# Designs tried in a protein design run: designed miniproteins, single chains, continued (4). Part 16

Each design is a single chain, and the fold is of that chain. pLDDT is the mean over its residues in the fold that is shown.

## One batch from the design tools (miniprotein)

Design m12529
Fold by ESMFold2-Fast:
Structure m12529 (fold): chain A 97 residues (1-97)
Amino acid sequence: SVLEKALELYYLASALNERLRAGTASEEEIRETVERIERLADEVLANRDQLSPQTRAFLARAVEALDELAELLEKRGLPELAKRVREIAERLRAALA
């Protein structure tokens, strides 16, 4: 379901934020997680006309987590991944407008 994908997107972003703050995430794990986040965001956006209020609430939280993720990726020295995450956050934010 779209709700399940929005939940997974939020949890993946939040978990990666925690691991980046702890310094425990490898670059490979970071790249794989960003790719999964991109796929989930694309699937959610493909169903943008079917977003329930509950799904919208989780997407709003996901956008906040993605904004933090982009900042943490920049600090880690991964500016290209930070840019990709910012683009995902912007696309999701536009869908919530």
Scores: mean pLDDT 89

Design m12530
Fold by ESMFold2-Fast:
Structure m12530 (fold): chain A 79 residues (1-79)
Amino acid sequence: SKTYSGAVSSAEEAREEVEWFLANAEGGDVLELLVTEGADQEAALAAIREVAEANADRVASLEERKTPRGVLVTLTKAA
């Protein structure tokens, strides 16, 4: 399996990254997406959760971890 890494600062960027990952990654692949600190962080996190919920059949797990740089979201694509 592959790990894809990225950083986002807006809801639009977050949606684009998650949608791209779900369309292009293979089952079992992982997306590590850093949602940076800022005014739009909560909107970006909400966007990630919304896309994952809309694609629940394609998402094996969604984990959020707070870091000094922001929230790291780890999304695993279902097999």
Scores: mean pLDDT 89

Design m12531
Fold by ESMFold2-Fast:
Structure m12531 (fold): chain A 68 residues (1-68)
Amino acid sequence: MITVTGLDEDTFKLTVSEKATLTLPNGEKIEIEAGGSITLPKTQVDAILEINGKKYNLLTSDDVKVVS
């Protein structure tokens, strides 16, 4: 499960239930452990999350649950 939580106007929190690799728009890669969370600036929201060989765009994927 992939969850994006808006924290404020500038930041969001990404939570993953399985080990994931996040590729930011600038090409930086961040590994997130199963059940882990990371807080990111909203300028990085056009990022690609890869879980078990499947890729999810945080802005456009229907598999990403947005919570306010």
Scores: mean pLDDT 78

Design m12532
Fold by ESMFold2-Fast:
Structure m12532 (fold): chain A 75 residues (1-75)
Amino acid sequence: MLEVTEENREEVLDALKLYLSEEQAREVVEELLKRPMSKEELIELLEKLPGVSKKTAELAAERIESTIEAYKLLK
């Protein structure tokens, strides 16, 4: 499960901005803050965004998963 909190919000936002517009990245972060979601659910969410291909969604989801896991190790 991918969990975004106030503590890792900025790191997740920065990771998403590598693949998405700033506005799209911010929207995705707000959705992730509402509840934990699976990597597959995140890919589906990203694919619904204008201009985001399936390949881009998969790469972004992988980056976000790595960012969240790395942040957990810092606690």
Scores: mean pLDDT 81

Design m12533
Fold by ESMFold2-Fast:
Structure m12533 (fold): chain A 106 residues (1-106)
Amino acid sequence: MEELVLELEIIRGMLLIILGLAKLLKEFDEVLKEQAIKLLEEAIALIRQIIAQTTDPALRARLEAEIERLERAIEELRNAKTAEEFIEALERGIEAIDRAIAAVKA
C-alpha cells in the first residue's frame, strides 16, 4: 500500500507541473491535455488497487467518491475550450488525489 501511495504522490507532482505551466502560459495544447488525462486515469487505476487491498468499508467508500471526482475532472478536461476551464478541471483532479492520499494515511 505504501508504494501505491508513493506512486499517487508522483502523479500528483507531475500534474502540479502541468498546472504550473498552464497558469504561467495562460494556455494549453492537446499534448498537455492528453498527458493530464492519462495521469488522472493512472491515478484512478492506483486508487482502485488501494480499494482492492482494504477491508475498511469507510475507506473504500471515500476512495470510490474520489474516483467519481477524478472521472468528472477527466470529462471536464476533455471538454475544456479555454485555459481557465483546463486549469479549473486539473485543480479539481489534483484535489481528488489529495483527498485520496489523506484518506489512506488517516
Scores: mean pLDDT 88

Design m12534
Fold by ESMFold2-Fast:
Structure m12534 (fold): chain A 113 residues (1-113)
Amino acid sequence: SDDDIQATVQRSVHAAQQFADFLQLSDEDKQKLIDAAQDISTQFFTAKQNYNAGKITPNEFIETIERINKRWVELMDEIASRLNPEAKAILDRMTERFEEEVRKLIEEIRKKG
């Protein structure tokens, strides 16, 4: 439901806020991370709901996942360029894990289609 999506989006936003504070990001970079988390999670969970309901094809769901992955990686690279080496290493590891999970998800969707 739209209420279920909104609840999940709010959890993603909260996680992004906590992560930004942990890394001591600038107010500008924190806001960029929050905005991206809200938009990306809204797009992903809406597409997932539509895919599960048979309203979009596996390829359309994959295209959405690839688009959000590109935006997330580009933002992480931008933020990482402004971080100290320790914080950058944390962000780089999280980006690598995210990309691996995206690859696995795409393969799973392709196997179902």
Scores: mean pLDDT 87

Design m12535
Fold by ESMFold2-Fast:
Structure m12535 (fold): chain A 58 residues (1-58)
Amino acid sequence: SPLPESKLQRAQEVVLTSYLTDPAMRRSQRELAADAGVSVATVRRARRLLQEQGLLPA
């Protein structure tokens, strides 16, 4: 199902900020989901979108 745009955008912001601060990505997907206020599935989708945009490594 389509996610609300605001939730997906927030997840992308949290994931990208986490990567730029800690490129080793030591924070779990559950921790990122809690920070963004979204589900783990939304965080996984956000990460894939950032990888597709070339902003995150695969």
Scores: mean pLDDT 80

Design m12536
Fold by ESMFold2-Fast:
Structure m12536 (fold): chain A 62 residues (1-62)
Amino acid sequence: MGGVEEGLAKAEELLKKGTKEDAEKALRIAQGSLTAARSLGREDLAARAEEVLKRAEELVKK
C-alpha cells in the first residue's frame, strides 16, 4: 500500500534533516507505519519501519 511506503519515505527524509524535532516526527511516522505494515502482513515494510524507528530513536537521544 502506497500510504505506508510514502510515510516511511517521509520519515527517512526527516531523518536526513538531522534535527531532534524532525527525528521525533519520523519516530511517530515509523510507529504508525510499523503497525500498518504488520496489519497488512508486509514484513518487508515492517522491517523498514523498524530501521527508521531505530534511527529516529538515536537522533532523539542526542
Scores: mean pLDDT 81

Design m12537
Fold by ESMFold2-Fast:
Structure m12537 (fold): chain A 56 residues (1-56)
Amino acid sequence: SDDEERMRILKESLKFEEELNKELQTAAPEDRRKLRYEKVSEHALELQKKRDEERG
């Protein structure tokens, strides 16, 4: 059971990282920081939404 939760967190994190990495790879080096901030912010917002629903 503990492994299941850890797997879900890892899977979500890995998926986000993969998507972010793809975006950064195609972007100019100077634009990567801005892109990363935008993507991270978007992901954080999604996580917060899920947390809110989980909390009730």
Scores: mean pLDDT 77

Design m12538
Fold by ESMFold2-Fast:
Parts: sequence; C-alpha cells; structure tokens
Structure m12538 (fold): chain A 90 residues (1-90)
Amino acid sequence: SEKIELLNELLMRLGKIILEGKKEGASIQEIVDRVLEEMDAFKEEHPELSEYIERMKERILEAAFDKKASIGQLATVLAVEFAEIEKELR
C-alpha cells in the first residue's frame, strides 16, 4: 500500500528526530515540537494521510505530557500507533 509506505517513511523521519534530539540533550518539549513540525509538513504534502498523522500526533502528545514518558518511550508509542494503522490499511 502506498499509504503504508509513506507512513513508514514518516515514522523513520520521526525516529531520526527523536534520536538526534536525545544525542543533543534536548528537552522532551523541544523534541516534541520538532516531531510535530515534521508531522505538519508531511500532512501538507500528503493530505490523504491527515487522519492517521493526527492519530500519531495525539498519541505522542498524550505520552509526553499526560503520561510523562521518557524520550525512548516516545519512539515506541509512535511505532505502536503505526502498527495499528498498518493493520487497518491492509
């Protein structure tokens, strides 16, 4: 599925942002802001994915600010939501 391939590309980009932010010693707020900016840019390029990107956005905001997740847990939360979306699109 083209949608799955595009969402996997997004997931890889987000994972890189999280890893680079962690290496820099960036705060969770700074890392989340960078992740959201990339998600919003990807939605502008691929508006057909907007529903799925908004779901991933909601999950990361909840994990970071409601559940006080670690930086490593943010990557896991995104991967779990992607796996759920992939099942729905197959």
Scores: mean pLDDT 87

Design m12539
Fold by ESMFold2-Fast:
Structure m12539 (fold): chain A 106 residues (1-106)
Amino acid sequence: AEEAKQTALSFLRDKYNEEVAEAKRLRDLAEQYRALGTPEARLMAQWYERDAKSAEEDAKRLKEAITQVENEEDPVKALQIALDTARELRDFETAEKLENLLKEVQ
């Protein structure tokens, strides 16, 4: 039902906000390590920058999924899009919550 779709959107938005915050945190760490100017700090900065890019890509995918779910009029299909997205991003905790929610509306 519509209520289940809104719950799924809430889960996706929470995960999106977490990924955006994590990407920013990792970017800030990368800049701090680069500022130290040592070879070891430069290596650490590269690792944080790589992890930040991964979080940014996950956030982008979540934003796309949120738009798809918002535009899907069928609540079962909307839940399936959210579930498939959680599985794709290996967020098995959110996937389990969405799978249980999908079972309740079928």
Scores: mean pLDDT 88

Design m12540
Fold by ESMFold2-Fast:
Structure m12540 (fold): chain A 88 residues (1-88)
Amino acid sequence: SALLEETIERLRELVRRYTGRNQRLAQETLDILEQMKQVETVEQAIGLILRLIGIEIDALSDPSVSEEVIKAIEEAIEAGMEVLKSLK
């Protein structure tokens, strides 16, 4: 998916530009999307999407998190959903 690769590149840029909590959230999201590139089953894809949703909830509960990082996490969930759809 073009969205998956574009979101991975955006997350790599965020990891380089941010520090602390924003960098950690971007890195965690990036690590999950790198795993998403290797999924072969619907069950694997669902598990990773649920982890991304957990990261989003954590990020939204923290006012120190950048809107740019939150948007990248939202795009990561969308990319994961596209991967899940491709496995049907």
Scores: mean pLDDT 89

Design m12541
Fold by ESMFold2-Fast:
Structure m12541 (fold): chain A 79 residues (1-79)
Amino acid sequence: RIRELLERATEAARAGDGEKTAALLAELLALVKRRYEEALASADPEAALAALEEELRAAEPLLEELGRAMREAGVAIPK
């Protein structure tokens, strides 16, 4: 899910589609926020947060690639 959104956002950024890139990043941020809320509400928040942290760490290289593609295409990172 997180990986898929990052891959799709990177592809959109490389194609110069700033609107689609921004929409996919907004979807990614909403997904991560929801995952944190679910983890905090779980029966074992520590384990759930650790699992999310590991997934985010695994996605770090994709986030770096996205940032590079966005800079080359002139797409701004949403705030």
Scores: mean pLDDT 76

Design m12542
Fold by ESMFold2-Fast:
Structure m12542 (fold): chain A 80 residues (1-80)
Amino acid sequence: SKEEFAENLLKQVKEDLKRALEEIEKTSDPEKARQIFEEAAGRALLTISILESMGYKDIAKEVRKLLQEAAEKVLEKLKS
């Protein structure tokens, strides 16, 4: 169903951002950390667009919140 598809997209974004953050924590290279985050953020933004086009605005909003929280963590890591 469309609802199961939307829930699976949310789950995939959660796992993808989690893996990206884990990889960023393991690297000492700020350029590599930036690239990992940009690639994961790009995938999340595409997922937001798909969810919004399908009318799943609340799930899209949850993805935006997860992306914002991930961005904050990456920014703090890069400033250290």
Scores: mean pLDDT 87

Design m12543
Fold by ESMFold2-Fast:
Structure m12543 (fold): chain A 85 residues (1-85)
Amino acid sequence: SEALALLKEAVKLLREAGETNLAKRLEDLIKKIEAGEVTRFELEVTLGMLRIQLAVAKLANSPESLIEGLEKAIQGLELLIEEMK
């Protein structure tokens, strides 16, 4: 799906930014999504956290790879949540 493709791109960009723990967390979330084991609530909580992290990253003038990775992760989760409605 487009959502999964965006999330996988986000993992790659986050690893390039040195955000190894965040990339692994997102990778683990992708596995749960593919297994059908995620709840809408879990996705919405993760989305909220990523939006806060993106705002902080922009204010801190973080590397482009981090900002783009967060934006793609947010877009992928938004698309996935919309598909569940």
Scores: mean pLDDT 87

Design m12544
Fold by ESMFold2-Fast:
Structure m12544 (fold): chain A 80 residues (1-80)
Amino acid sequence: PLELIQRAKEAAGDVEKLEELLKELEENASKDVVLRAVGAAVVEAIEQKNEDSLRYLLEYARKHNDEDLAKVIEGALKNK
């Protein structure tokens, strides 16, 4: 899991890398592992103030009905 968290952080600066990572994880990993990777990417994107990645992750959270994660991302985007 630690390596996965690191991969998610590295992908947080690039939407295309996030899409590739999450697709790979959806095909090869459990839902819990995917959610942990998404959470790590959100934290890193907030720290980097990367709005493009945060918008992508917000749409991802909404499509997967993760209301709690969506609220966190919305809060980060509003506090510019």
Scores: mean pLDDT 79

Design m12545
Fold by ESMFold2-Fast:
Structure m12545 (fold): chain A 55 residues (1-55)
Amino acid sequence: SEKERFKKGLQARAEQYRADGHDEIAERLEKALKENMSIEEGYGLLGDAEVEVRK
């Protein structure tokens, strides 16, 4: 399903951020997966993570 595909993508991004040393960002994304957040909320978190990494 679309939700399952999204969860796999979010998990992959969380793993990538952790590998890059951004543990706090990775934990935030992992929490979203654990709490079964909406696709909209998940994309918001990914956008915020992208901005934080560039800061």
Scores: mean pLDDT 79

Design m12546
Fold by ESMFold2-Fast:
Structure m12546 (fold): chain A 77 residues (1-77)
Amino acid sequence: MELELVSEETIDGVKYLTYELKEDGKIVAYYVLAYKDGKFVDSAIIEEGKQSPLLSKPAKSTRESAINEALERIKER
């Protein structure tokens, strides 16, 4: 299992670090970490080819789904 940082995005003051989870060179999941003011807030993990069950709007990719799930969890706080 290998974790690779593939993007850093800041949305409304929250920094999202997106990692690809790989097994045998294949992407199996996306792992997203959310930070606000340098403090860890939440994380989400979405399997490749899946969309977050928390979304009413379909995501374009597994990565977008993971980021959207992290956003929804942050909104609940």
Scores: mean pLDDT 65

Design m12547
Fold by ESMFold2-Fast:
Structure m12547 (fold): chain A 64 residues (1-64)
Amino acid sequence: SAEEAVARIGQLAAALAAGNTLVRRLALHELKISEEELDEMLALYRAGDLEGAAKLYLEALARA
């Protein structure tokens, strides 16, 4: 499900770029992560580190 994680992160990044602030709050609640952790995940995705971004996403889901 790394491919699904990447797709989900991409959807979050696109929604945030479009100014959708609600999606940020929903992601924090669903993943139960801090804003700093979400920003790290998005930064990895934007830098093209899809494996690193997917790993953080899946680790967050496993802790939830």
Scores: mean pLDDT 83

Design m12548
Fold by ESMFold2-Fast:
Parts: sequence; C-alpha cells; structure tokens
Structure m12548 (fold): chain A 102 residues (1-102)
Amino acid sequence: MTYDERVARGEELLATREGRAEWVRERTEARRNGDAKRYGELGRLHAEYVNSVLGSSPSDEQLQALRDLEEFIRAEAERLGDEELVESQTELIALLDKLLKQ
C-alpha cells in the first residue's frame, strides 16, 4: 500500500466514530490472535492519519474534532481494558489540548 493509499484508508476508517469502533475491534482481535503484522498495520494507519491532520495546519475546529475522535478511542480502550491504548491516547489528547490553547 502506498502512503497516499494508507492516508485514504485511514480517513475512511478513522474519520468517524463508527470506523474508529471497528479499528479498536480489529486491533483487539489482531492482538488476541497474535497477528503482529495486522496489529502493526492498524497502529501505523492511526499514526499516519493523526500525522496527516496535524501536518495540514489544522484549524481549532479540526483539532477539536480530532480530539473528540481520539477521546472516543480512549473510552473504548478503557471499556475493553486495553491499558496500553488508554496510555497512548491520554498522551495524544494532552498534546491536542496544548495545541488548542495556542
């Protein structure tokens, strides 16, 4: 998959709460099944999506929308007991909060 294809797939999967619920579900299944390749692919997809938004000189409205979507992932991670994902999402949300205060 090219970088542009991964960005487009990330937007499809990660731009909505429904897509993000599916992303968390797929990530949890990949971890449970020991599918390290799929787990890593899903992690890269999320990181590339976040970096794409942050690299686009986002407006406060776009940053707030991203924060709300990342908070949704954290809530789902807490519900599923995914402590690693809760920690990483908490750090990302703290970064977004700092950017929103600029």
Scores: mean pLDDT 80

Design m12549
Fold by ESMFold2-Fast:
Structure m12549 (fold): chain A 82 residues (1-82)
Amino acid sequence: MEEEKKKKIEEEKAKIRSQGDRDVWLLKMFGRDEEAERVQKLYDEALKLLPTDPEKSKELVGEAQRIADRALDEAAREIEAF
C-alpha cells in the first residue's frame, strides 16, 4: 500500500530529524558550529536518500553521529578542565 510506505518513510524521517536536531543543537550550544554544519548536511543528505537508498541513508546518519559524539566529547573535556 502506497500510504503504508509513506508512513514508514515519515516515521524514519521523524526519527532522523529528532536525532539531527538534538545533535546540531548540542554542538551549537558548545560552540562547535563547524561540526554542527557538517552534521546538519549529513542528516539532510540522509533524509533525501531515505526513500531511494535507506542503507546509504543509515550510513550517513552513522557518520553524523560519529562526528557529533567526537566533537561533544572534546567539548565536554574542555569544559571539565576548570
Scores: mean pLDDT 80

Design m12550
Fold by ESMFold2-Fast:
Structure m12550 (fold): chain A 94 residues (1-94)
Amino acid sequence: MKLVVKLDPSLSLIEQVEKVLALVYTLIHEGRYDEALQVVENAIEWAKSQNDEKTVEFFEKVKEVIEEGIKNNESPEVIAKRLSELYKEFLESV
């Protein structure tokens, strides 16, 4: 199944990041971790195309949290909490 995130160029950077995170949270909650990782990889590629190093670093950290969560058999709720803490730190750094 090909999950393609269509980014809307009329949205701000923060709105694009929130849209990606909303989809990632949904996929994690549904146990669709492989698709969540694919969405994050697409977001990293997008951030690289924007030359935004902070957003690249943020999504690379999101990927690491998901991969570690899968490896450690963490619940979707635990993974989602760690992701929301990362997003809060990202917003405080911008």
Scores: mean pLDDT 78

Design m12551
Fold by ESMFold2-Fast:
Structure m12551 (fold): chain A 69 residues (1-69)
Amino acid sequence: EEFVEELAEKAAEDLIKNNADTPAEVSRILAPYAREAIERFKDLPQGERDAIVARVAGRAVKLAEEKKK
């Protein structure tokens, strides 16, 4: 959980710095973080890894939106 939160915060910072406002741009910026999460949890089943990637992406988007307020 701490790893997911830290990774999401870094991803959110990149989203803000790059002014990511389209789904394509968001996906491009989040791709390196998704790869890092997959590598970190490579020993987990595919479904569990996919859930972690989704949590990182969702949390990063939420953090970026909150900081735009």
Scores: mean pLDDT 77

Design m12552
Fold by ESMFold2-Fast:
Structure m12552 (fold): chain A 80 residues (1-80)
Amino acid sequence: SRKLEDKNFNTLKSKILEYLKAQKFKIPHERVAGHIAGRVLAREGKNATIEVLITRYFLEEEDAIKIVNEAYKIAKEMGI
């Protein structure tokens, strides 16, 4: 349902945002967290999401990989 989708998005976004803030990445945390959460829920591949972080947010490859792996781990733990 839409309510469950909105709840999953908000929860995943919040957890990614907490991770980004804790790691002190110098990026627009809220925007990046929302974009990744949306891509994960759309079942987009990890490699495609890493590419977006590098090309759109100018993240270094190592940082993009860390962020995407953590986001997908969080989603898996949520049962998404």
Scores: mean pLDDT 86

Design m12553
Fold by ESMFold2-Fast:
Parts: structure tokens; C-alpha cells; sequence
Structure m12553 (fold): chain A 62 residues (1-62)
């Protein structure tokens, strides 16, 4: 997968976590998202990239 696809996946995984947890993501879950994206796409995202993806997901779901 491309880096854009990895970022989109990170955003979607963050969105799922926010919906499941009532609008909260823990630091541990944040790291799990990063690891899951790397496992599925082979793309290693930076912590800042995952944080931005999570923020975008949060703003989308309110």
C-alpha cells in the first residue's frame, strides 16, 4: 500500500476506536493503531502522522 493509503487506514482505525470507546483513545490504543497499520500496509508511520490521522478522525465523528 502507498503512504496515503496507510494514513487513510490509520484515520479509519482511529475513527473505529473513538466510536467504540465513546470518543476516547488511550496512548496504548494509539500505539496499537500505528502497529496495525504497519502490519497491514508495510508502511511505518511516525507518531506525528498517527496523531494527525487520529485528530482528523476525532473531528469527523465529533
Amino acid sequence: MSREEALALAEELARERFLANGGVITREEFQEIKEEVERRTGVRLSDEEVERAALRAYLEVS
Scores: mean pLDDT 78

Design m12554
Fold by ESMFold2-Fast:
Structure m12554 (fold): chain A 66 residues (1-66)
Amino acid sequence: VAASMAKELTGRTVTVNGVKVKVTEARVAGPNVIELTGTDENGNPVVVTLTVDAAGRVVGSEIKAA
């Protein structure tokens, strides 16, 4: 599930904690954890960590400067 979501999120724009992020790369960081790298709407590099449940729903999100 997480691997399929990572592939689908690459090249998309996602909104995390009110910040729009253009995803340039996505990877599985753990069994239920996806790490996204990208840029915010101002072009600043950011890293997003998504926690997903067994059904593929996002249940947690974190964003930090890269």
Scores: mean pLDDT 76

Design m12555
Fold by ESMFold2-Fast:
Structure m12555 (fold): chain A 84 residues (1-84)
Amino acid sequence: MSKEEKKEIRDRLLERFEKRAKEIIDEGLKNNESLERTLLYLDAEYGLAVMSFSVYLDPEDRKEAIDELEKLLEKYKEEAKKRH
């Protein structure tokens, strides 16, 4: 797999995580879910994204992808806290 193809896969998986994080927050607010449960659902989605990186990316590329994913997780956890 080329470096360009690896970047495209990483970017798609990160975009998928962002979309799902937003959906988790919006659905949690709509259903009057606790902040704690919303944060648990975000952690679960993070775990699924890490597993996807393990399937589709080589070990060296996974570290950078996980670092970006960690930043996105923190961003959406803070958004959930502010909107709750």
Scores: mean pLDDT 82

Design m12556
Fold by ESMFold2-Fast:
Structure m12556 (fold): chain A 95 residues (1-95)
Amino acid sequence: PSKEELEGEILESLGRMFYWLGKELYKKGDYEEALEAYLKAAELFLEAAEKGVKRALELAAEAYENAAKAAEKLGDKELAKELREKAEKLKKEAE
């Protein structure tokens, strides 16, 4: 593996940790903190994809979908729509 691939794998692992944190916070009803954790996961997954971890595009889409659910729980329908649109675009790019 290249140095960039190793960096991407580390970023993917960090993204998965924040994604897990988001799920646990969502289960507890901490929707604002869950939203923040899911958005951080999506950011890390997108960075991993730039480093060559192609599967991270699908992970970023999933993180944005869960972030949208948290936004809906907070009453932010506009943010939820924006996040779902980001997820849909990433799914198309992931092939």
Scores: mean pLDDT 90

Design m12557
Fold by ESMFold2-Fast:
Formats: structure tokens, sequence, C-alpha cells
Structure m12557 (fold): chain A 98 residues (1-98)
């Protein structure tokens, strides 16, 4: 198993990749791809939360699930904004801890 620090560094790299994928999907108006990435990001964060029990990941999961609810209600612009904001906050908090 990875050390906690190694797991957090891997998490940071994965979150940066998710942000890049979200930015691309939003730029292309590919909201189906956006939903796929959102589900993958939630699943990834849930797995990390089970392993590390860090409150950062619990907050991140909550924010992404809220974005998914707005997506499912047809409010794609709000969903995109919330998902991007949640990623930016999680990335910043991880960068400050590492």
Amino acid sequence: MLSEEEALREALERLRKFKQEFDTAIKNNDYDKFKEILREAIAFAEELYKRLNHPLFKKFIGALREALEFYDSGRYDIAAKLAKQALDIAIQELEERL
C-alpha cells in the first residue's frame, strides 16, 4: 500500500487530470462526457475517503454529488460551475498540505 503522503500526491495528480478532462468536456459542450467524468471523480474520491478518512474528500464528494443533482435536473451550467469549483478547492487544499 502507498504511504498517506504518496496517496495524497497521487490524488492531487488525479484531481488535476479530472479538472483538465472537465475543462475539455465543457469547452466542447459534451455534457454526456461531463457526467461520465463526474461519476468517475465521485467514485475515485469515495475510494480515497474509505482508505484515508480525510475530511477533505468527504467535502469534495458532497460538492460533486450536488453538481450531479444539478446535472440530472438539466442545469448543466450550474453543474459545471460547481464541479469546477469543487475541484479547484480540493486541488488547492491538497497543494497546501503537500
Scores: mean pLDDT 84

Design m12558
Fold by ESMFold2-Fast:
Structure m12558 (fold): chain A 100 residues (1-100)
Amino acid sequence: SEKDKLLEEIREVAAEIIDEAKKFLPDNKEVKELLKELAELIYEIINLAEEGKLSKEQLEEVLKELKEALEKIKKATTEEEIIEILKELIEKLKKIIEES
C-alpha cells in the first residue's frame, strides 16, 4: 500500500530527527520535552492513519514537513535554533491533523 510506505517513511524521518537533535544536545531539558511531544504526536498520526482518518495528501504533507525539519536540524548550530525548529514542526503537524 502507498499509505503503508508513507507511514514507514514518516517513522524513519521522525526517528532521524530525534537521533540528530539528541546527538548535539543530549542534556537539554527543553529539547528532551519537545522530542517527547514529537514522538507522542507521531504515534497519534500513525494511529489516525491506520484508522483511515488521515488522507494520503495529509500524510504526504506530514512527511514533507518532517523532511524539511530534519534538513534544518542538520544545519542548526545553536540550541535555540533546534528548539525553534522543533516547536514549528510540532505546530505544523498539529495543524495538518487538527480536522481529522
Scores: mean pLDDT 85

Design m12559
Fold by ESMFold2-Fast:
Structure m12559 (fold): chain A 93 residues (1-93)
Amino acid sequence: MLQEAADLLLEVAKIFEERGAHEMAEDLRAIAEALRAGDLEEAARLLKEFLEKYKIEDKQKLIDSLASLFDDEEKQEILRKTLEELIELAEKL
């Protein structure tokens, strides 16, 4: 699951890069690499920094927006579940 979520975030990062959001894409890749390594605390810390840097107040809207990039409901569920878990962990940091 974590490796699948990491791969999905890398796909999101590629979409953002193609749209010209290069810095945001690099920040998303950092989160994905932490997930790939199985380091949930580092992934949550990086996500917290991402939310603060981009002034994202509506966390659920972010999750919904990222998941909606995929037409596959299973991929959407994997990404939503992982991001929700990271947000809960980040709030404790």
Scores: mean pLDDT 85

Design m12560
Fold by ESMFold2-Fast:
Structure m12560 (fold): chain A 59 residues (1-59)
Amino acid sequence: MKERIEKAIELYKEGKATDEEIAKLLNVPLDVLRAILDYLEKKYGSRLEALEYLKKHTK
């Protein structure tokens, strides 16, 4: 999981990642991913920071 989140962060920085692409990469339902990322983005300021938070709190 952590390695997949790292790849998602890299794709996001390159402007190549959509929520759909990230959901597929992490093997989670799109609606669930969007809910989590929207919550964390509001709390931490950006989609990138949301993904960084998930990376730090995932095995």
Scores: mean pLDDT 77

Design m12561
Fold by ESMFold2-Fast:
Structure m12561 (fold): chain A 105 residues (1-105)
Amino acid sequence: DEIEELEKRLDQLYKELVELEKEAMKLLREAKEKGDKEAVELLKEGLAELYKALISSAVRLSLLRKLRKKGLVSDEEIKKELKEIIEEMEELIKKAKEKIEEAKK
């Protein structure tokens, strides 16, 4: 089932996001203790991209689940929305990774 494959991909992205948030928070604490202002700003930017992914996907998925429960969306509409959510999350996670890696330099 294509919907099940998309939901599994979403779960994988969410797990990756949670691990990146933990890493970024740890690095942010270390950067602040060292007075590394450039690293602090890069890590805050990375965290902002992760939080955009988290909040946007959570809102859209909550609405999609409610519409599914009420029978107001077709399987094709569900697939389209899940693909768009995945694509947006992947792009935002990529931007966050770039900022986090730059902060390590």
Scores: mean pLDDT 89

Design m12562
Fold by ESMFold2-Fast:
Structure m12562 (fold): chain A 104 residues (1-104)
Amino acid sequence: NLEESFNKAIEHTIETLEEAIENPSVGNIKLASVNLKRLAEIAEEMAKKFNDEKYAEIAEIARKAAEELDKIIQPDDSTLSPEKIEEAVEIIRKTLEKLKELLK
């Protein structure tokens, strides 16, 4: 069920973003990027099937955020400077705000 998969993806993504803000770590930032990419894919499928711009907007927000996070952190990184962690958390914070606004 695509709608059920989307609802679970959005809930899990929001939870992951909130955790990354509360407990900033390389692992949590990487997990945020992974879940944002998954949300973007599911939201794009929702946009195509339901012809609803709201899902297209969610997909774009999630995709852009994941791309920005991937520029800060490499797959083999085990540590990040405090400055890079702060940059990643700011991206995550802004993304969380945008997603919550679209879900109202």
Scores: mean pLDDT 87

Design m12563
Fold by ESMFold2-Fast:
Structure m12563 (fold): chain A 86 residues (1-86)
Amino acid sequence: MAAIEAVDAAGEEKKAEARKKYSELKKNATPEEQKDIDRMEEGVIAAIEAARDNAIYLADKLSAEEAVELMNNLIDEAEKQIENEF
């Protein structure tokens, strides 16, 4: 199903972007800050996986575009919430 393929591809791209972002943040961080960044990265990756699973669950009722947009909106909200806690 095209919607599932689109969601999987977009989800992998979002995980790659998150890993790159947090890797850059760690380059100039203290060991203590690196632990907080690692926890943020783990939380964001988990949120991306959960958002992908939710979008895939609804993919049979959504277009590929709608499924990707649903996943992206869930990721954006989760990332803001996780980053605000650190």
Scores: mean pLDDT 81

